# Designed miniproteins, single chains, continued (5): the designs that were tried, part 3

Each design is a single chain, and the fold is of that chain. pLDDT is the mean over its residues in the fold that is shown.

## One batch from the design tools (miniprotein)

Design m16071
Fold by ESMFold2-Fast:
Structure m16071 (fold): chain A 70 residues (1-70)
Amino acid sequence: ALAEALALAREAARLAEAAGNKEATDQAHKGGVYLALGRVDAARAQARKLEELGQKEAARLVFEGADLVE
């Protein structure tokens, strides 16, 4: 469901912010925006960027959100 996907993206942003990583927080927020727009492939691209930044748990949450919307 979209609401669950958006909650996962918000949690991803919270984890990135708690880690002190502004770039990862911004990528997680973009993931949430893409999920809200139904742009699943774009949301997955943001999750890959989170992995590249070492934010594996935040990335996992955005990927899970994308799977729920697809």
Scores: mean pLDDT 85

Design m16072
Fold by ESMFold2-Fast:
Structure m16072 (fold): chain A 74 residues (1-74)
Amino acid sequence: SAEDELVQQAADELAKILQDSAKQKLSAEETIKRLEEKTKEILEKNPDLSEEAKKQILRTTELFKALVRKEAEE
């Protein structure tokens, strides 16, 4: 569905933030901030998303934030 495509696009955009932040050698805190800002932007631009789709996007954001924290502790 178009909504499933949007959820996948959101995941791709969040993954790009991880890649760009690593390339720019940003701190974990700055990377997490950028992930949170992008998630907010996606949700604000798509207010008609189902609650399930919003939860999926938020879940992806939390997984990526956890990955960033883990990498910073290594």
Scores: mean pLDDT 86

Design m16073
Fold by ESMFold2-Fast:
Structure m16073 (fold): chain A 93 residues (1-93)
Amino acid sequence: SAMMEERLEKTREMRLEMARRVAETTEDPLARAGRALAYGVSAEELEELGEHEAAEILRRIEEAPPAEAYRLMMEVLEAAKKVEEERRRKELA
């Protein structure tokens, strides 16, 4: 259905906009990969934005065995959490 294709394109546009905001908030590729995971942004979408290092990290998570993938996922989410806490701290100061 054409209606479903329009919804998919709009959803993708929203995800890419969120990915751009992620890239603007930090230069740390681990934190960018973690925020991309949280927002449902794919490695391919990060590559389209020129975020090759963050995209490579997401692909490593996808290609790794389950235990290693879980470890990498926790690492990138922790990096994203640190960036968000630093932003929150600056907003409250």
Scores: mean pLDDT 76

Design m16074
Fold by ESMFold2-Fast:
Structure m16074 (fold): chain A 76 residues (1-76)
Amino acid sequence: MEQEALELGERLQKEAPEAVKRLEEEVGRYIKEGKSYIEAVRLATEKVLEEMDLTPEQRELLRRLTELTVKLLEEQ
C-alpha cells in the first residue's frame, strides 16, 4: 500500500502538477486552521476536485491517492 501510494503520487505529479501544488497548499491551510492531517487531506482533496477543472482520469487518480493516504494514516 505505501509503494502503491508513492506510485500514484508520482503519476499525479506528472499528469496534474497544478493539482498537486494546490492540494499541498490547501492541506497546509487546513492544518494551520487546526484540522488533523487526515481531515486536512480529505478537505483539501474535495476542494481541489470542486474548484479545479480536472479530467475524469485525473479526478479518479486524485481520489484513489487520497483514499490510500487516509487508509495508511488510519492504520498507524
Scores: mean pLDDT 78

Design m16075
Fold by ESMFold2-Fast:
Order: structure tokens, then sequence, then C-alpha cells
Structure m16075 (fold): chain A 86 residues (1-86)
């Protein structure tokens, strides 16, 4: 259901933001970039909440696709940063 997709997206976003917060402590120069990534994830979750609440004409599939695309970008950047420090 759309609600189940929202719950999974929220859980994934929370885990991702926690990872970005930990990396910000290890690589302070990346803090602004990671904060921007957290803000973009939060914005997509807000859009998904509006779809689930019936307050948006966007389809749930479109918002999920946007979330997965942003997750891919965040995961790629995390891997890139870790490759330099780990």
Amino acid sequence: SAQDLLEKARSTAEQMKATLDRLSKKVPDEKDTFDAMKNRLDGIIDDMERVVAGQSDASIDQVVARFNAELGRVLFYIALVKGKIE
C-alpha cells in the first residue's frame, strides 16, 4: 500500500540521515553537502506524506521513483567519501 511504502521510505531515510550525521563527524568538510542531502530526502518524504494524505495530484509511484533516485545519489556519494577515508 501507499502507507507501507511511506513507512519503508521513512525508515530508510532515518537510517541514511544517521549515517550522514556520523560521517559529518569524521569528515567535517562534507557537513554542508550531507546537510543538503538530508534536506532533499526530508523534502521527498514530505511530498510522499502529501500523496498518502490525498493532498497531492502526484502518483505514489512517481514519488517513490524520486526517493529511490535520491537514495542512489546519496549512497554513491557516501561510498565515494568512504573510499577516501576507509
Scores: mean pLDDT 88

Design m16076
Fold by ESMFold2-Fast:
Structure m16076 (fold): chain A 83 residues (1-83)
Amino acid sequence: MVHSDAVVATAVAAVRADSTLPPAHADVLAAVVGDLMRLPRDQRPTRIVLTGPASRNPALAPYLQAVVHQRIDPNIQVVAPAS
């Protein structure tokens, strides 16, 4: 069972407000989840690639993968090729 996009949006809003994450990293996570929510499930990407500053934080890809797997689609992979 997959949670609704509204539940994912709520979790992303909490991440955006999370003071333990740098604001730029929170914005990247929010942008990725927002993009996934805009697409129909059958048109969502099979892989998400973190680039730039976000790829340098080794915690971000596992965090985003956990959110995506639990709340959006377990078939989507999250990778950070620069790390």
Scores: mean pLDDT 63

Design m16077
Fold by ESMFold2-Fast:
Structure m16077 (fold): chain A 82 residues (1-82)
Amino acid sequence: SMEEIEESMKIIEETAKEIEKLLEEAKAKNVDWEKLQEILGLAQKELQDIIAKIKAGKLTPSEVKKKMEELLKKIKELIEKA
């Protein structure tokens, strides 16, 4: 439904803001900016894929939340390795 798409998009927006904060914190800790840009690019590609699936009606808000939690864990791990 349109309401489920709207709810899912809010989850995406909240997750994107959390990713921005994580990258800014890593930048403040002198993590390599080029590596942070690569991590941002990866996150943006995964977010766009999930958005496309939301718009196609293939994902529920609960599934979007789970995928966003998985993405945040992945981003944190990539930052730790950078």
Scores: mean pLDDT 85

Design m16078
Fold by ESMFold2-Fast:
Structure m16078 (fold): chain A 71 residues (1-71)
Amino acid sequence: AQAEIERIREEAREENGKLLQRAQELLQLGAENPEMRKEYEQQAQEALEEGRRKTVEAGRRIREIAARAAA
C-alpha cells in the first residue's frame, strides 16, 4: 500500500513537472513572438489543465488505496 502510494505520487510529480516545463517554454515563446502569443498561451493553459486533471486522478487513487488499508 505505502509503496504503491509513493509510486503514484512520484509518477504524478514527474509528469506534472514535465507539463509545467512545457507550459513555461510555451509562455516564453509567446513573449518572444507577440503575434502568436495567444496561441502559445492557449497551449500552455492546456498543458496546465492536463497536469491538474492528472493530479486530481492521482489523489483519488491514493485515497482509495489508503481507505482500503485503513478498513
Scores: mean pLDDT 81

Design m16079
Fold by ESMFold2-Fast:
Structure m16079 (fold): chain A 87 residues (1-87)
Amino acid sequence: MEVEKIILEELERLGEDPEALITPETREAIEKADEILERAKEIGWKEAAKEAYKEDPLATQIALSALTIKTKDPSLLKELQAEVAAE
């Protein structure tokens, strides 16, 4: 829910059509990304991203992208991806 809202608001700001970019497949990944975001509130983004990436890489990338959009810091996505890869 929170992830979908962040993505939809960003697409609207960019003048993009959300329905053209968000397919049924990406909607399922967004739902899983919301679960990752909730998990991150409990254990932190670094640990949540490492845990989730092994199970669902696509949903994890969507969750990290939503965090980057929300914080307006594109370096966060790269930093978190590097932390996941460092294992």
Scores: mean pLDDT 71

Design m16080
Fold by ESMFold2-Fast:
Formats: C-alpha cells, sequence, structure tokens
Structure m16080 (fold): chain A 72 residues (1-72)
C-alpha cells in the first residue's frame, strides 16, 4: 500500500542519515536529516489524510534524529 511504501521510505532515510553520520560525521548526517525532513513535510502537504499522517510521522522521526545529531 502507499502507507507501507511511505513507512519503508522513512525507515530507509533514517538508516541513510545514521550511516552518513557514522561515515561522514554528525554535521553531514544532520544536513541529510534536514533535507529528508523538508521533503517529507512537502509530501505531507500534497497527500491525502492517510498518507499525510505517515509522512508527518516520518518527518517527526527525522527531526528528532536531526536534533540528536546537532547536540553531539
Amino acid sequence: SMIDQVKKAGDQNIDDVKETAKTKGNEEGAKLAQEYYDHFKEQAKISGPEAQKAFEESAKRLKKLYEELKKK
């Protein structure tokens, strides 16, 4: 389903941010997290209610990861 695809994309993006932070540093990881956050927020604006919630939850997870990376 579209919801499952959005959740999978969110999980992949989080894994990509964590790998980027590990290999290139927390600043590069935070930058990537912000880029993915902005993308998911834009997708939420143009999506139907069910997909919007999935995009917003993924954006929330990316924002939390961004804040964690910026603290270290």
Scores: mean pLDDT 82

Design m16081
Fold by ESMFold2-Fast:
Order: C-alpha cells, then structure tokens, then sequence
Structure m16081 (fold): chain A 99 residues (1-99)
C-alpha cells in the first residue's frame, strides 16, 4: 500500500464525470492490476481519459475488495463484478428518476 496513483486529484475528479466503463473493460483492468500493479499504474498517464477512468475505477474496486479481506484473484474479480452491477443499477435508477 505504498504505491501512489500517478494522477492529480483534479484529473481523477474529471475522469469520474465520464460514463461508466463496460464490465469487460473493468475486468481486464482488474486482471492487469493483479498481474503487475506497479507497471499498470506507471502506464496510466499515457492512456486515454476513458482508459484512465477504467483503471481508476478498477483500482478503487481492488482497494475496497482488499479492505473487505478478499485475498484471491477470483474473489477480487467477483467483487469487481458486483460493484459494477451496483453502479449500473444506480445509473439506471437515476435515468428512470429523470424528471
């Protein structure tokens, strides 16, 4: 937990205004972070804003999964799937509430 995200707070805030990435993109980002977190984070500044958003969300999901005591790749991927489903449900509820 000594690795810093190589993006500024304002860059992260700008990314959070982008549409929710696909499940496939989130799961791929989670797998890359699990395989080599240091290398993946070092490459973040060179990626498109959409990809930066995907990796920031994937990293947040991994940090939350680890805080929950999840240790295996399978448990962390399943947690990421559940988090993504929750985000899509919230967005759909907000679209249905749009008045």
Amino acid sequence: DSVRLPLSAEQVRALLNLPIPSLEDILEAVKELLADREKTLANLPSLSPEKQHTYVLALLMLDLAEAEGLTTEEEKLEFAKRMHEGMLRVRKAEEERNK
Scores: mean pLDDT 77

Design m16082
Fold by ESMFold2-Fast:
Structure m16082 (fold): chain A 67 residues (1-67)
Amino acid sequence: ASPVLDEARRLAAEHRDEITALIDEQLAKGLSVEEAVRKAAEHLVETHGVDPLLAYAAAGIVYLERR
């Protein structure tokens, strides 16, 4: 598998509940999917020091896996 995808999936699993809550909050406020995922990724960068590329990938994975 891609090393970037493997690390992104690990980060998605580690921060799943946090990312899901933040995405759902932003969507409930009427923001687009792109904006909600962006804000979740920015939260990972600012709060957890995650690399921006991996943060966006992880947030996107969580969004795609949500029900």
Scores: mean pLDDT 83

Design m16083
Fold by ESMFold2-Fast:
Structure m16083 (fold): chain A 105 residues (1-105)
Amino acid sequence: SEEEILKKAESDNLRDQIEALREAIKTGDLELIRKVAEIVGKKINNPTELVIVLSYGFSVVENKEQLKAAAIGLAKGSKLARDGVLSILKHFDPELYKEVEKELE
């Protein structure tokens, strides 16, 4: 349920945060994905945790809309997450980078 996903996202456990993000992405609900990703982004304390969230959390993304929602949400959570997400997108997907950067203005 949405309530169970949000409860996991608010956990101080990185594994539960990643599981919440994966579950949100699998629903295909873009608003839920953005909301969960923002909560997870606020909990990221260092670049290593960001890489783990991107590697495992985003591994269940099936389409561009899910990826964009998760990227925007994560970036809204913290400056660290924003800087990291934008840096990666600028290198690997310049068009999605422009779309995400515009949404963050």
Scores: mean pLDDT 88

Design m16084
Fold by ESMFold2-Fast:
Structure m16084 (fold): chain A 62 residues (1-62)
Amino acid sequence: TTTVKTLKPDETMARMLRAVLRYTKPDASNNEVTTLYDSAGNEVDPSEELDSSQPLTLVTTT
């Protein structure tokens, strides 16, 4: 099952999302994968700087 959540990031929101992704690595026991996409539909690495003016899409697959 895939869950999709779209957020409009400001500077604070983008930083918070990156912090969450740093700590929410895939748990092998949970078999859950969380991926963040930018407004162009490209996958975003949690260590990458985000444009605070663009919406982000969070996708969680279980």
Scores: mean pLDDT 59

Design m16085
Fold by ESMFold2-Fast:
Structure m16085 (fold): chain A 94 residues (1-94)
Amino acid sequence: SREEMEELLKEMEELLEEIEKRVKEAIDNNYSREELLKLKEEMMERWAEIVKRGKELYAKASPEEQAELKKRLAELQRRFQELMDQLNKHITSK
């Protein structure tokens, strides 16, 4: 349903805000390479699980909802990738 789609997208936004905060804290507090790798693995796992839920909703959605969900998921995926790129840059500098 549209409500289920909006609830999932809200959960994804909240997860991205948490990831951004934790990445910033890790960088600002000069986390070790090992701590940064653990953070990356945790964030990638959590993101993969919520993306899987998005794919399941997409499969059950109307064509109109599929178009909207695909666009919004692409924007959220881009933001996640930017956060992972920031984390990777700091991992490679250790």
Scores: mean pLDDT 87

Design m16086
Fold by ESMFold2-Fast:
Structure m16086 (fold): chain A 89 residues (1-89)
Amino acid sequence: ALAAVEEELERLEAEYQKEVEEAKATKDEKEVEEIVREKVREGQLRALELLLRVSDPERGRALLDELLATAEKSKDTELAAEVEALRAA
């Protein structure tokens, strides 16, 4: 149901924002980039899967583009492969 997906997305957004802020507060810039990449990847991949599953392709596509941009910026070939696999499904 849409309400359950909205609740999950809110939880993921809150968790993602918390992890990013905690990383920025406690680590230098290079360490923050590594931690943010790991935490954001997990949360955003889950959000992408949920958005694609509920047939909200516009929101899913926007998040997919953001994740691909993040992968390019960080040279994270694993993230790029995971996003491509979800897009192909």
Scores: mean pLDDT 66

Design m16087
Fold by ESMFold2-Fast:
Structure m16087 (fold): chain A 57 residues (1-57)
Amino acid sequence: ATMTVAELLDLFDLKADPEHIASLLKKFEATLPNGTPVEDALAQLTMDTVVQFPARP
C-alpha cells in the first residue's frame, strides 16, 4: 500500500514533525519510492512524499 506523508500524519492526527514522521514510518517499515529507508532519507521527506508499506496489515 502507498500513501503520502501528509495523509499518514492526518490519519494519526499528528503534527508535521520529522520525529513523528520517522516514528510512524519506522513502525510500519515504510520506505520512500526508491526503496530508501526513512532514517537515511529523513531530510528528503516532504508532506507530498509518497511512501510504500509492506503488503501486510
Scores: mean pLDDT 70

Design m16088
Fold by ESMFold2-Fast:
Structure m16088 (fold): chain A 82 residues (1-82)
Amino acid sequence: AAEAALERARRLVEEARKNIEENIDKTSFSKLPKEEQQRLADDIVLAIAEIFLALEKKYGTPEEVAALQAFVDELRAEVEKR
């Protein structure tokens, strides 16, 4: 169960990341430096992941919460490296 829930959340987060990264430069945000565009994309992706984690904490099992918490923590660490 935990793996299925984690895989759905991971897929949605990665699809959101791809869509933002490929299209942000086609919006009014194209005027921002590339570095700022990447930070904006990272912030949005993190927000989406945090929402999924919050939902799992309310409705999921402890195992599902632990798996998604680890995923969100890794994602946050990657974003903070920028």
Scores: mean pLDDT 74

Design m16089
Fold by ESMFold2-Fast:
Structure m16089 (fold): chain A 89 residues (1-89)
Amino acid sequence: VEEIEKLLKEILELSKENKGLTAAVQEQLAQLPKIRENRPKEEAIQDLKEQLEKLLEALKKGYEEVLKAAGVSASPAEIEAEYKAAKAR
């Protein structure tokens, strides 16, 4: 559950300028206490984690598209390296 909370907070940071996505992530964060209380199957927690990881990948891809539209010629590899450097902070 702590890993899911960390992923949701990271998605929130990536989406801070997008109100719709921010609201959706906040709603998911509000559901975490219920998940902890109900002690769901480990499989259900793993499935949710996989869904959040896929959402994070989709956000990264969207970020690449925005940079291309803005005329930034950075390659996907350069964008990935920049993201990893920032995340390592």
Scores: mean pLDDT 59

Design m16090
Fold by ESMFold2-Fast:
Structure m16090 (fold): chain A 74 residues (1-74)
Amino acid sequence: TPLEQFVQEVIKILEENKDDPDKAAQQIMELFDRVQPQLTPEQQQQALDIVMQTLQMIGDGKPASEIIDAVKKS
């Protein structure tokens, strides 16, 4: 599904930007903006929740591995 593809792409961005959390955050926001029109309203809310959680964890200085584990549980 588009939501499953979004989650996989978020994980990939986090893996590729382990040492640059600001770049990871920017790329995740750009991805969400790109994918949002393809999602149902319910999927848009779930994707937004994933984005908000991920950005909060980045802001809190969490390591990429912990953020990836949290996203996988979503």
Scores: mean pLDDT 84

Design m16091
Fold by ESMFold2-Fast:
Structure m16091 (fold): chain A 99 residues (1-99)
Amino acid sequence: SLPERVREAVLEAAKEAIRNHPKAKGKLSDEEIEKIARYITRLPIIVMEAVAWYEDVPEEELLATARKEAEGIVKKVFDSGISPEEILKMVKELEKLLA
């Protein structure tokens, strides 16, 4: 399993990257940023967990990559043609479907 410290680092880096993204800046509340960050980082976290398990990557190296992985997924999502409001709507609908 991925260390909790690494999972938390990915989530916090994603929240910061969303807050600072030009398309999202000033348009989303802290609660909405957390909802989006939590959902969009799910796949990066699963991939990092797999890499950590198969390649025995040290925690310090995982922490160094956590920010890059978080920034990468935020950039990919928000550089799309989809508005921040539509991204949030999609996340809320996924939350309902998985409840």
Scores: mean pLDDT 81

Design m16092
Fold by ESMFold2-Fast:
Structure m16092 (fold): chain A 71 residues (1-71)
Amino acid sequence: SKKKIEELKKEIEKLRKEILNSPISDIPKLSAQFFDKQQELVEIEDPDVVEKIKNDPVGQMLDKEVEAFKS
């Protein structure tokens, strides 16, 4: 629904701001939440939104942080 899409966008924006202001120890947890919310948004909105998310610089940096944490 449209309301759920707007709510997810707000949650993603909030997480983005929290990540930028958080200590390094909190980044993996917040990054996981950020990607979970983005995936949920993609499933609701449209596959076409994948291209927009792929070009998000914050999302790109967080993906690298999550992979580094797993290693």
Scores: mean pLDDT 70

Design m16093
Fold by ESMFold2-Fast:
Structure m16093 (fold): chain A 81 residues (1-81)
Amino acid sequence: MFKLVEPKEMIRITAQFRSQADRDKFLGGLAEMGLIKRVEPSENNRLEVTIIASTDEQREAAIELAKKYASEVEFERLELP
C-alpha cells in the first residue's frame, strides 16, 4: 500500500494552568501515555508546560489532555531546517 510520508513535522503544544494541581494532573496523564520525555522544562513559568509532538497520535493525546486541565492552550507548527 502507498503511504504518504510527510516531512518530519513537529508541533509545539504549550499549556497554561491556573493551579499546580491541574498542571500535575496534565503531567501525570502525559506520563501514562509515555509522552513525559517530550516535555520541555519551563524555568520562567511554573504554571506552563510545553510538549513537542512528532506524530498525530501524540498531538491528539496531548491536545485532549490539555483541554481537560489547561486554562489556555497554544499550538505552533515547527519547521525543521
Scores: mean pLDDT 71

Design m16094
Fold by ESMFold2-Fast:
Structure m16094 (fold): chain A 86 residues (1-86)
Amino acid sequence: MTLEDLIEEIAKALGISKEDVEKAIDYLQSLFPDVTREQVARALLVLAGIEYNEKQKELISGIREAIKNKDFDKVMELLKELIKEA
């Protein structure tokens, strides 16, 4: 799967634009110097594709909103919380 394919699937899963997904991936990759854009994209896709409980649904909705608002500090906070719940 190409990075473009991953971006399209994340955009569909989260219900946001591909441009917003690309910006989120670029920002998250910049915070993890030893991680590739493809690895960040795969992590987001896995999180978006998981069958999740009510709390996880709330966290995913929060991540979606934070990406739309370009509040990437909040995206990181909510991603860490979602990983703990998984």
Scores: mean pLDDT 72

Design m16095
Fold by ESMFold2-Fast:
Structure m16095 (fold): chain A 82 residues (1-82)
Amino acid sequence: SLKQRVARLITAAGIALVGAELARSFGNEEEADQMIATAGELVAEAARLLGREDLSKQAEEFAKNRDIDGLKAVLDELIAAA
């Protein structure tokens, strides 16, 4: 179902964001940047599936700026909407 597909994307994005935080905390910026980019793509796709083009654009912008906290805020809003 659409709900299950969105839940999988949200779960994967959450895992990627935790990974990004850990990588950044150890000074591994290259790995953190890759995980942030992955999380941004997953969050943006989940937002599009929910008809939230505004959140999809916010996720893309936060990922471009490597803003983990911004991506977490978008993810929290998607969890509330799912």
Scores: mean pLDDT 90

Design m16096
Fold by ESMFold2-Fast:
Order: structure tokens, then sequence, then C-alpha cells
Structure m16096 (fold): chain A 94 residues (1-94)
């Protein structure tokens, strides 16, 4: 149940990234890097759900408060995109 829900959220997050690339908000290179970070977040959330999922939940709750019309899965997908962007930027700065 949780793993299936998490996979759907990751796939929604990838669709958001692809849309941002299509609209010209992200380069194709940045989009691919962010999608790789989304897959790493998926693996980490399965390995240590309590630690990783708590951060995702906190971000998703803030998004849902600002955009109550969005579904929980959409809010979680946006939270994951934000985390993936932060992780990709941190790798470039190291």
Amino acid sequence: MFEEKLRRIVELAKEIVDELVREGALSEESGEEIKKELEELYKRALENPEEVWKEIEERAEKIKAEYPEWSEEEAYALALVGLAIERALKKKME
C-alpha cells in the first residue's frame, strides 16, 4: 500500500518536471538530473521511511495549506520536486 502510493507520487513528480521542461522553465539536462534525484528519494524513503517521509510530509502539508484545491498526492509530488531540486543543487555545489 505505502510503496504503491509512493511510486504514484514519484511518477506525478516526474510528470511535473517534464511539464516544466516542456514549458521552458527547466533545461532538459536539469530535468533529467532532478528525475534521478526523485528516484533516489524513492529508494531512501523505502529504506528509511520514518526519516525521509517525515520531511516530505512536512513540505506537503505546507503546500496543501497554500493550495487546498490540490490533492494530497499532488502536494506530495510538489514536495518531492522541491527536495529533488535542492539535492541536485547541493551536488553541484560540492
Scores: mean pLDDT 79

Design m16097
Fold by ESMFold2-Fast:
Structure m16097 (fold): chain A 105 residues (1-105)
Amino acid sequence: SREELLERAKKAGIPEEIAEIAIELVEKFNLPESKVIGIARMIKEVVENGLDEALLERVSLVIAHVVQNPDAPMVMDADESLFADVDKALVEEIKNFIKELLEKL
């Protein structure tokens, strides 16, 4: 299914390197494979906005919320109250992991 996920990402206009980062995140944090394309789109937006720190923090917060609530949708423009119970240490772990992977691009 890795090859199928990469092909789906490619058809969605996502670079292979970005799709690989999303797959690594899904594997590391035990997320459903159905989240790969959504995560890849969010990471692509971080890269296209010059690795904006606020956007990276927001993406990491959204991913942490989904790690704690696997059936939740990935909503970038949600109210702060949606994230009130998110583990701040988990957000930092996800953010640092994304940064490490992005530095290898």
Scores: mean pLDDT 83

Design m16098
Fold by ESMFold2-Fast:
Structure m16098 (fold): chain A 72 residues (1-72)
Amino acid sequence: DDLLDREIENGRRAWEEMERLTGQVSPEGGLRAGGALNDGDTQGARDPERAEQYRADGRQQAQRLLDEVLAS
């Protein structure tokens, strides 16, 4: 249980650090289809690993948008 979450989180950290080291993710891009359109309900049933990533990414994306709306 916690081990799975840790594996996923470790993967996300490595991925995020890789993107930071790579240099750039388009700042104008904003949301990704995986986090916005593929909320993991339909295809997540087939691929639970990817669904977990999409859920985490989507929640973070939604939180940022919400924070911006609230800040403004």
Scores: mean pLDDT 53

Design m16099
Fold by ESMFold2-Fast:
Structure m16099 (fold): chain A 87 residues (1-87)
Amino acid sequence: MKEALEEAIKALEKALKVIRENKDYTQAFKYLQEAIKAVEKLDDPELREKLLKLIGEASGYLQNGDYDKAVEALEKAIELAREALER
């Protein structure tokens, strides 16, 4: 579980970075797909559902060009994953 959470956090942070620095949503979607694959490996169904929902919201906002809301959703996903990693 911890390794999958670490992979998810890294992918989410990469997505967040490319959105913030150059608004490259093509690269952001690639990293979001990597995050989804990592999250699907989690054995905690409640955490998995919450993370997938936040990633899905971020993806939807990116498709609509709403980068600020996409960033907010990704920051919430990263924080949730970090809190789970410390427990």
Scores: mean pLDDT 82

Design m16100
Fold by ESMFold2-Fast:
Structure m16100 (fold): chain A 94 residues (1-94)
Amino acid sequence: SGREEALRAAEEALRAADEAAAAGAASPDPEARNAAEMGAGVAALAAGVARALLRRGAPGEEAARVGRLGAEAGRAAAEGVRAGGGAEALRRMG
């Protein structure tokens, strides 16, 4: 179950990265696009780290925690961009 949870968390982080990228692409605000790119990058990196941890034999719960943190950052960026633009996205990611 730990490995399956970690793989699901990595998949959620990748979906969050796509969601952040889509929110940024839909925004006419350069600051919002930059914040979305940052959120997408963090989420994508976390997914990669979670998978790398699994490949190196780390506990699934540790890898899942990293994936979930990345997913939260990506979703926070997407929601912030939709709600108030770049400054709000950065606030929600922090």
Scores: mean pLDDT 87

Design m16101
Fold by ESMFold2-Fast:
Order: structure tokens, then C-alpha cells, then sequence
Structure m16101 (fold): chain A 109 residues (1-109)
């Protein structure tokens, strides 16, 4: 399954398993992560690593390990934040920080 379809299925499965508030936070985290990704150069190794971790987290959630998947999503946001800081992109850093906060809220239940 392509990464976008895997990500969509991951959020749907998370919402079904953990409830609508956790699902809403994960969905908001994904939107902020995507905005930060779109603002940053894909040639930056931290940006590429963040994308790879996000894909790995989606696979974990779709295979039932929702807590580990959300932890990997949080870690991907932290890498993306470092990439944004290296690029000097304040908007990308703010979106990466927002994604981390939403994934932390999803983990808290």
C-alpha cells in the first residue's frame, strides 16, 4: 500500500481503537507534520529521516501497535523540528512543534 493510503488507514484504525479524541489529535498532528514537510528541503537528511519514521509509525499503528506507532510519530516530529531549525524556517518549526504536541496528547489518551 502506498504511504498516503497507509497513513490514512493508520489514523482511521487509531480512531476506531482509541476513540475520537485520540484520533482527532493524531489527525491534527498529521496535518501539522505534512505542512512542516512541505516547507522544508527534501535534501535535508533530518527531513528524510522524519518522513521514514512517520511511515514506520503508520505501519505500526495499522498492524495494531498503536502506542509504539504514536511514539514513532512523536519522534518523527522532533526530527522534523531539528530540520526546520537548521533551515531557519520558523513556520516549519512551529508546525513540527504542533505535530509533537498533538501526538503527545494522543499518547496521553
Amino acid sequence: TPPPAVNSQAIANLTALMGPDTGAHAEAGERHFTRAMNLLPKSNPLVSQAAAKYTAGSILITTGDVVAGLEVFRDSGLLLRQGALQAGNAQAAADADASVRHFDAALAG
Scores: mean pLDDT 82

Design m16102
Fold by ESMFold2-Fast:
Structure m16102 (fold): chain A 81 residues (1-81)
Amino acid sequence: SRREQLVAEAERLLREAEELLLEIAATGSPAQQAEAMRLAAEMGRVYGELLATPEDDLARQEALLERMRALLAELRALKAA
């Protein structure tokens, strides 16, 4: 289903975020580590909201997935800084 595809994509984004978090934990400054943890917590909240969203509300699910993509992009930028 479309719902299953959106959840699978969200889980892929979470796995990529986990790898970035491990890299930032190993090589990042204390400020980068603090910001990475904040972004990770926000991603977790958005993922939880995606799972709680009614299956037929595809527009909301897609909007939440886009928010997760934006958070992952911020995490990538943080690592690149």
Scores: mean pLDDT 89

Design m16103
Fold by ESMFold2-Fast:
Formats: sequence, structure tokens, C-alpha cells
Structure m16103 (fold): chain A 86 residues (1-86)
Amino acid sequence: SSARREAFRATLERMLRSARAAIAAETDPQFIATLRALLTREMVEAARELGVSPAEAREVADELFAADPEARALFGDEVERAIREL
């Protein structure tokens, strides 16, 4: 549904903003790796909770990354991993 897709988009945008801020404040590569893994897990959990399909998640991620190429550069791999787990 449109509402489900919009809720997932809002959640993903919030998660990516939080992850970007956390990574910008951190210099330890191991802790950064932990934050990236947490982002992937939180995305899978959010998508499952909202009942978002892998296809819907991919469409939302593609639209968001088209609007924010820096987010794609920073988190594209984590988002792709989350979609593959759905």
C-alpha cells in the first residue's frame, strides 16, 4: 500500500540520517563496521514489521538514493544487503 511504502521511506530516511551522524562522529573502523551491521539489521526488522516486500524496499531505496547520492555512496552496500535478506 502507499501508506506502507511511505512509512518505510520515512523510517529508512531517519535511519540513514542517524547512521550518517554516528559515522561522522566515529574514527574507530571496527565500531564503524558495527554501526553499518546494525543499520542492515534495523532495516530488515523495519521492513518486516511494516510488511514491505523486497521489491517495494528496492523501489524506495532507489528513489531515496536518486535524491541523495551521498547516502548511496555511504550506505548502498548495507541497504542492498538488507534487501537481499527480505
Scores: mean pLDDT 86

Design m16104
Fold by ESMFold2-Fast:
Structure m16104 (fold): chain A 105 residues (1-105)
Amino acid sequence: SAEKEAQELWERLQALEARLVALREAGKISDEAYATWQMIMGVFRISPDPEASARMLRLHRERFEKQGLIDAEAAAVLRELAEVLEKLTPLAIKRLEKLGKELSK
């Protein structure tokens, strides 16, 4: 079901965010890269646009890798985070459509 799929994706998102915190504590993510990720996710929490947030994460990940601000492990976690956000986008749209349909009765 879409509800179960959304729940599994949200749990995966939370696990990836916890992984990024651990990588920062291990010094594998620069303070600049970590602050940028927090800003992107902060915007997402206030005004959810998972597709836009995924695009921003991909662009900044490429920059961070080129500048040596993250290691390969942190880069892999950021790639997975963007993928999860892209998968959440169509599920969020379907949920809004269902809510609108129920409110129109």
Scores: mean pLDDT 77

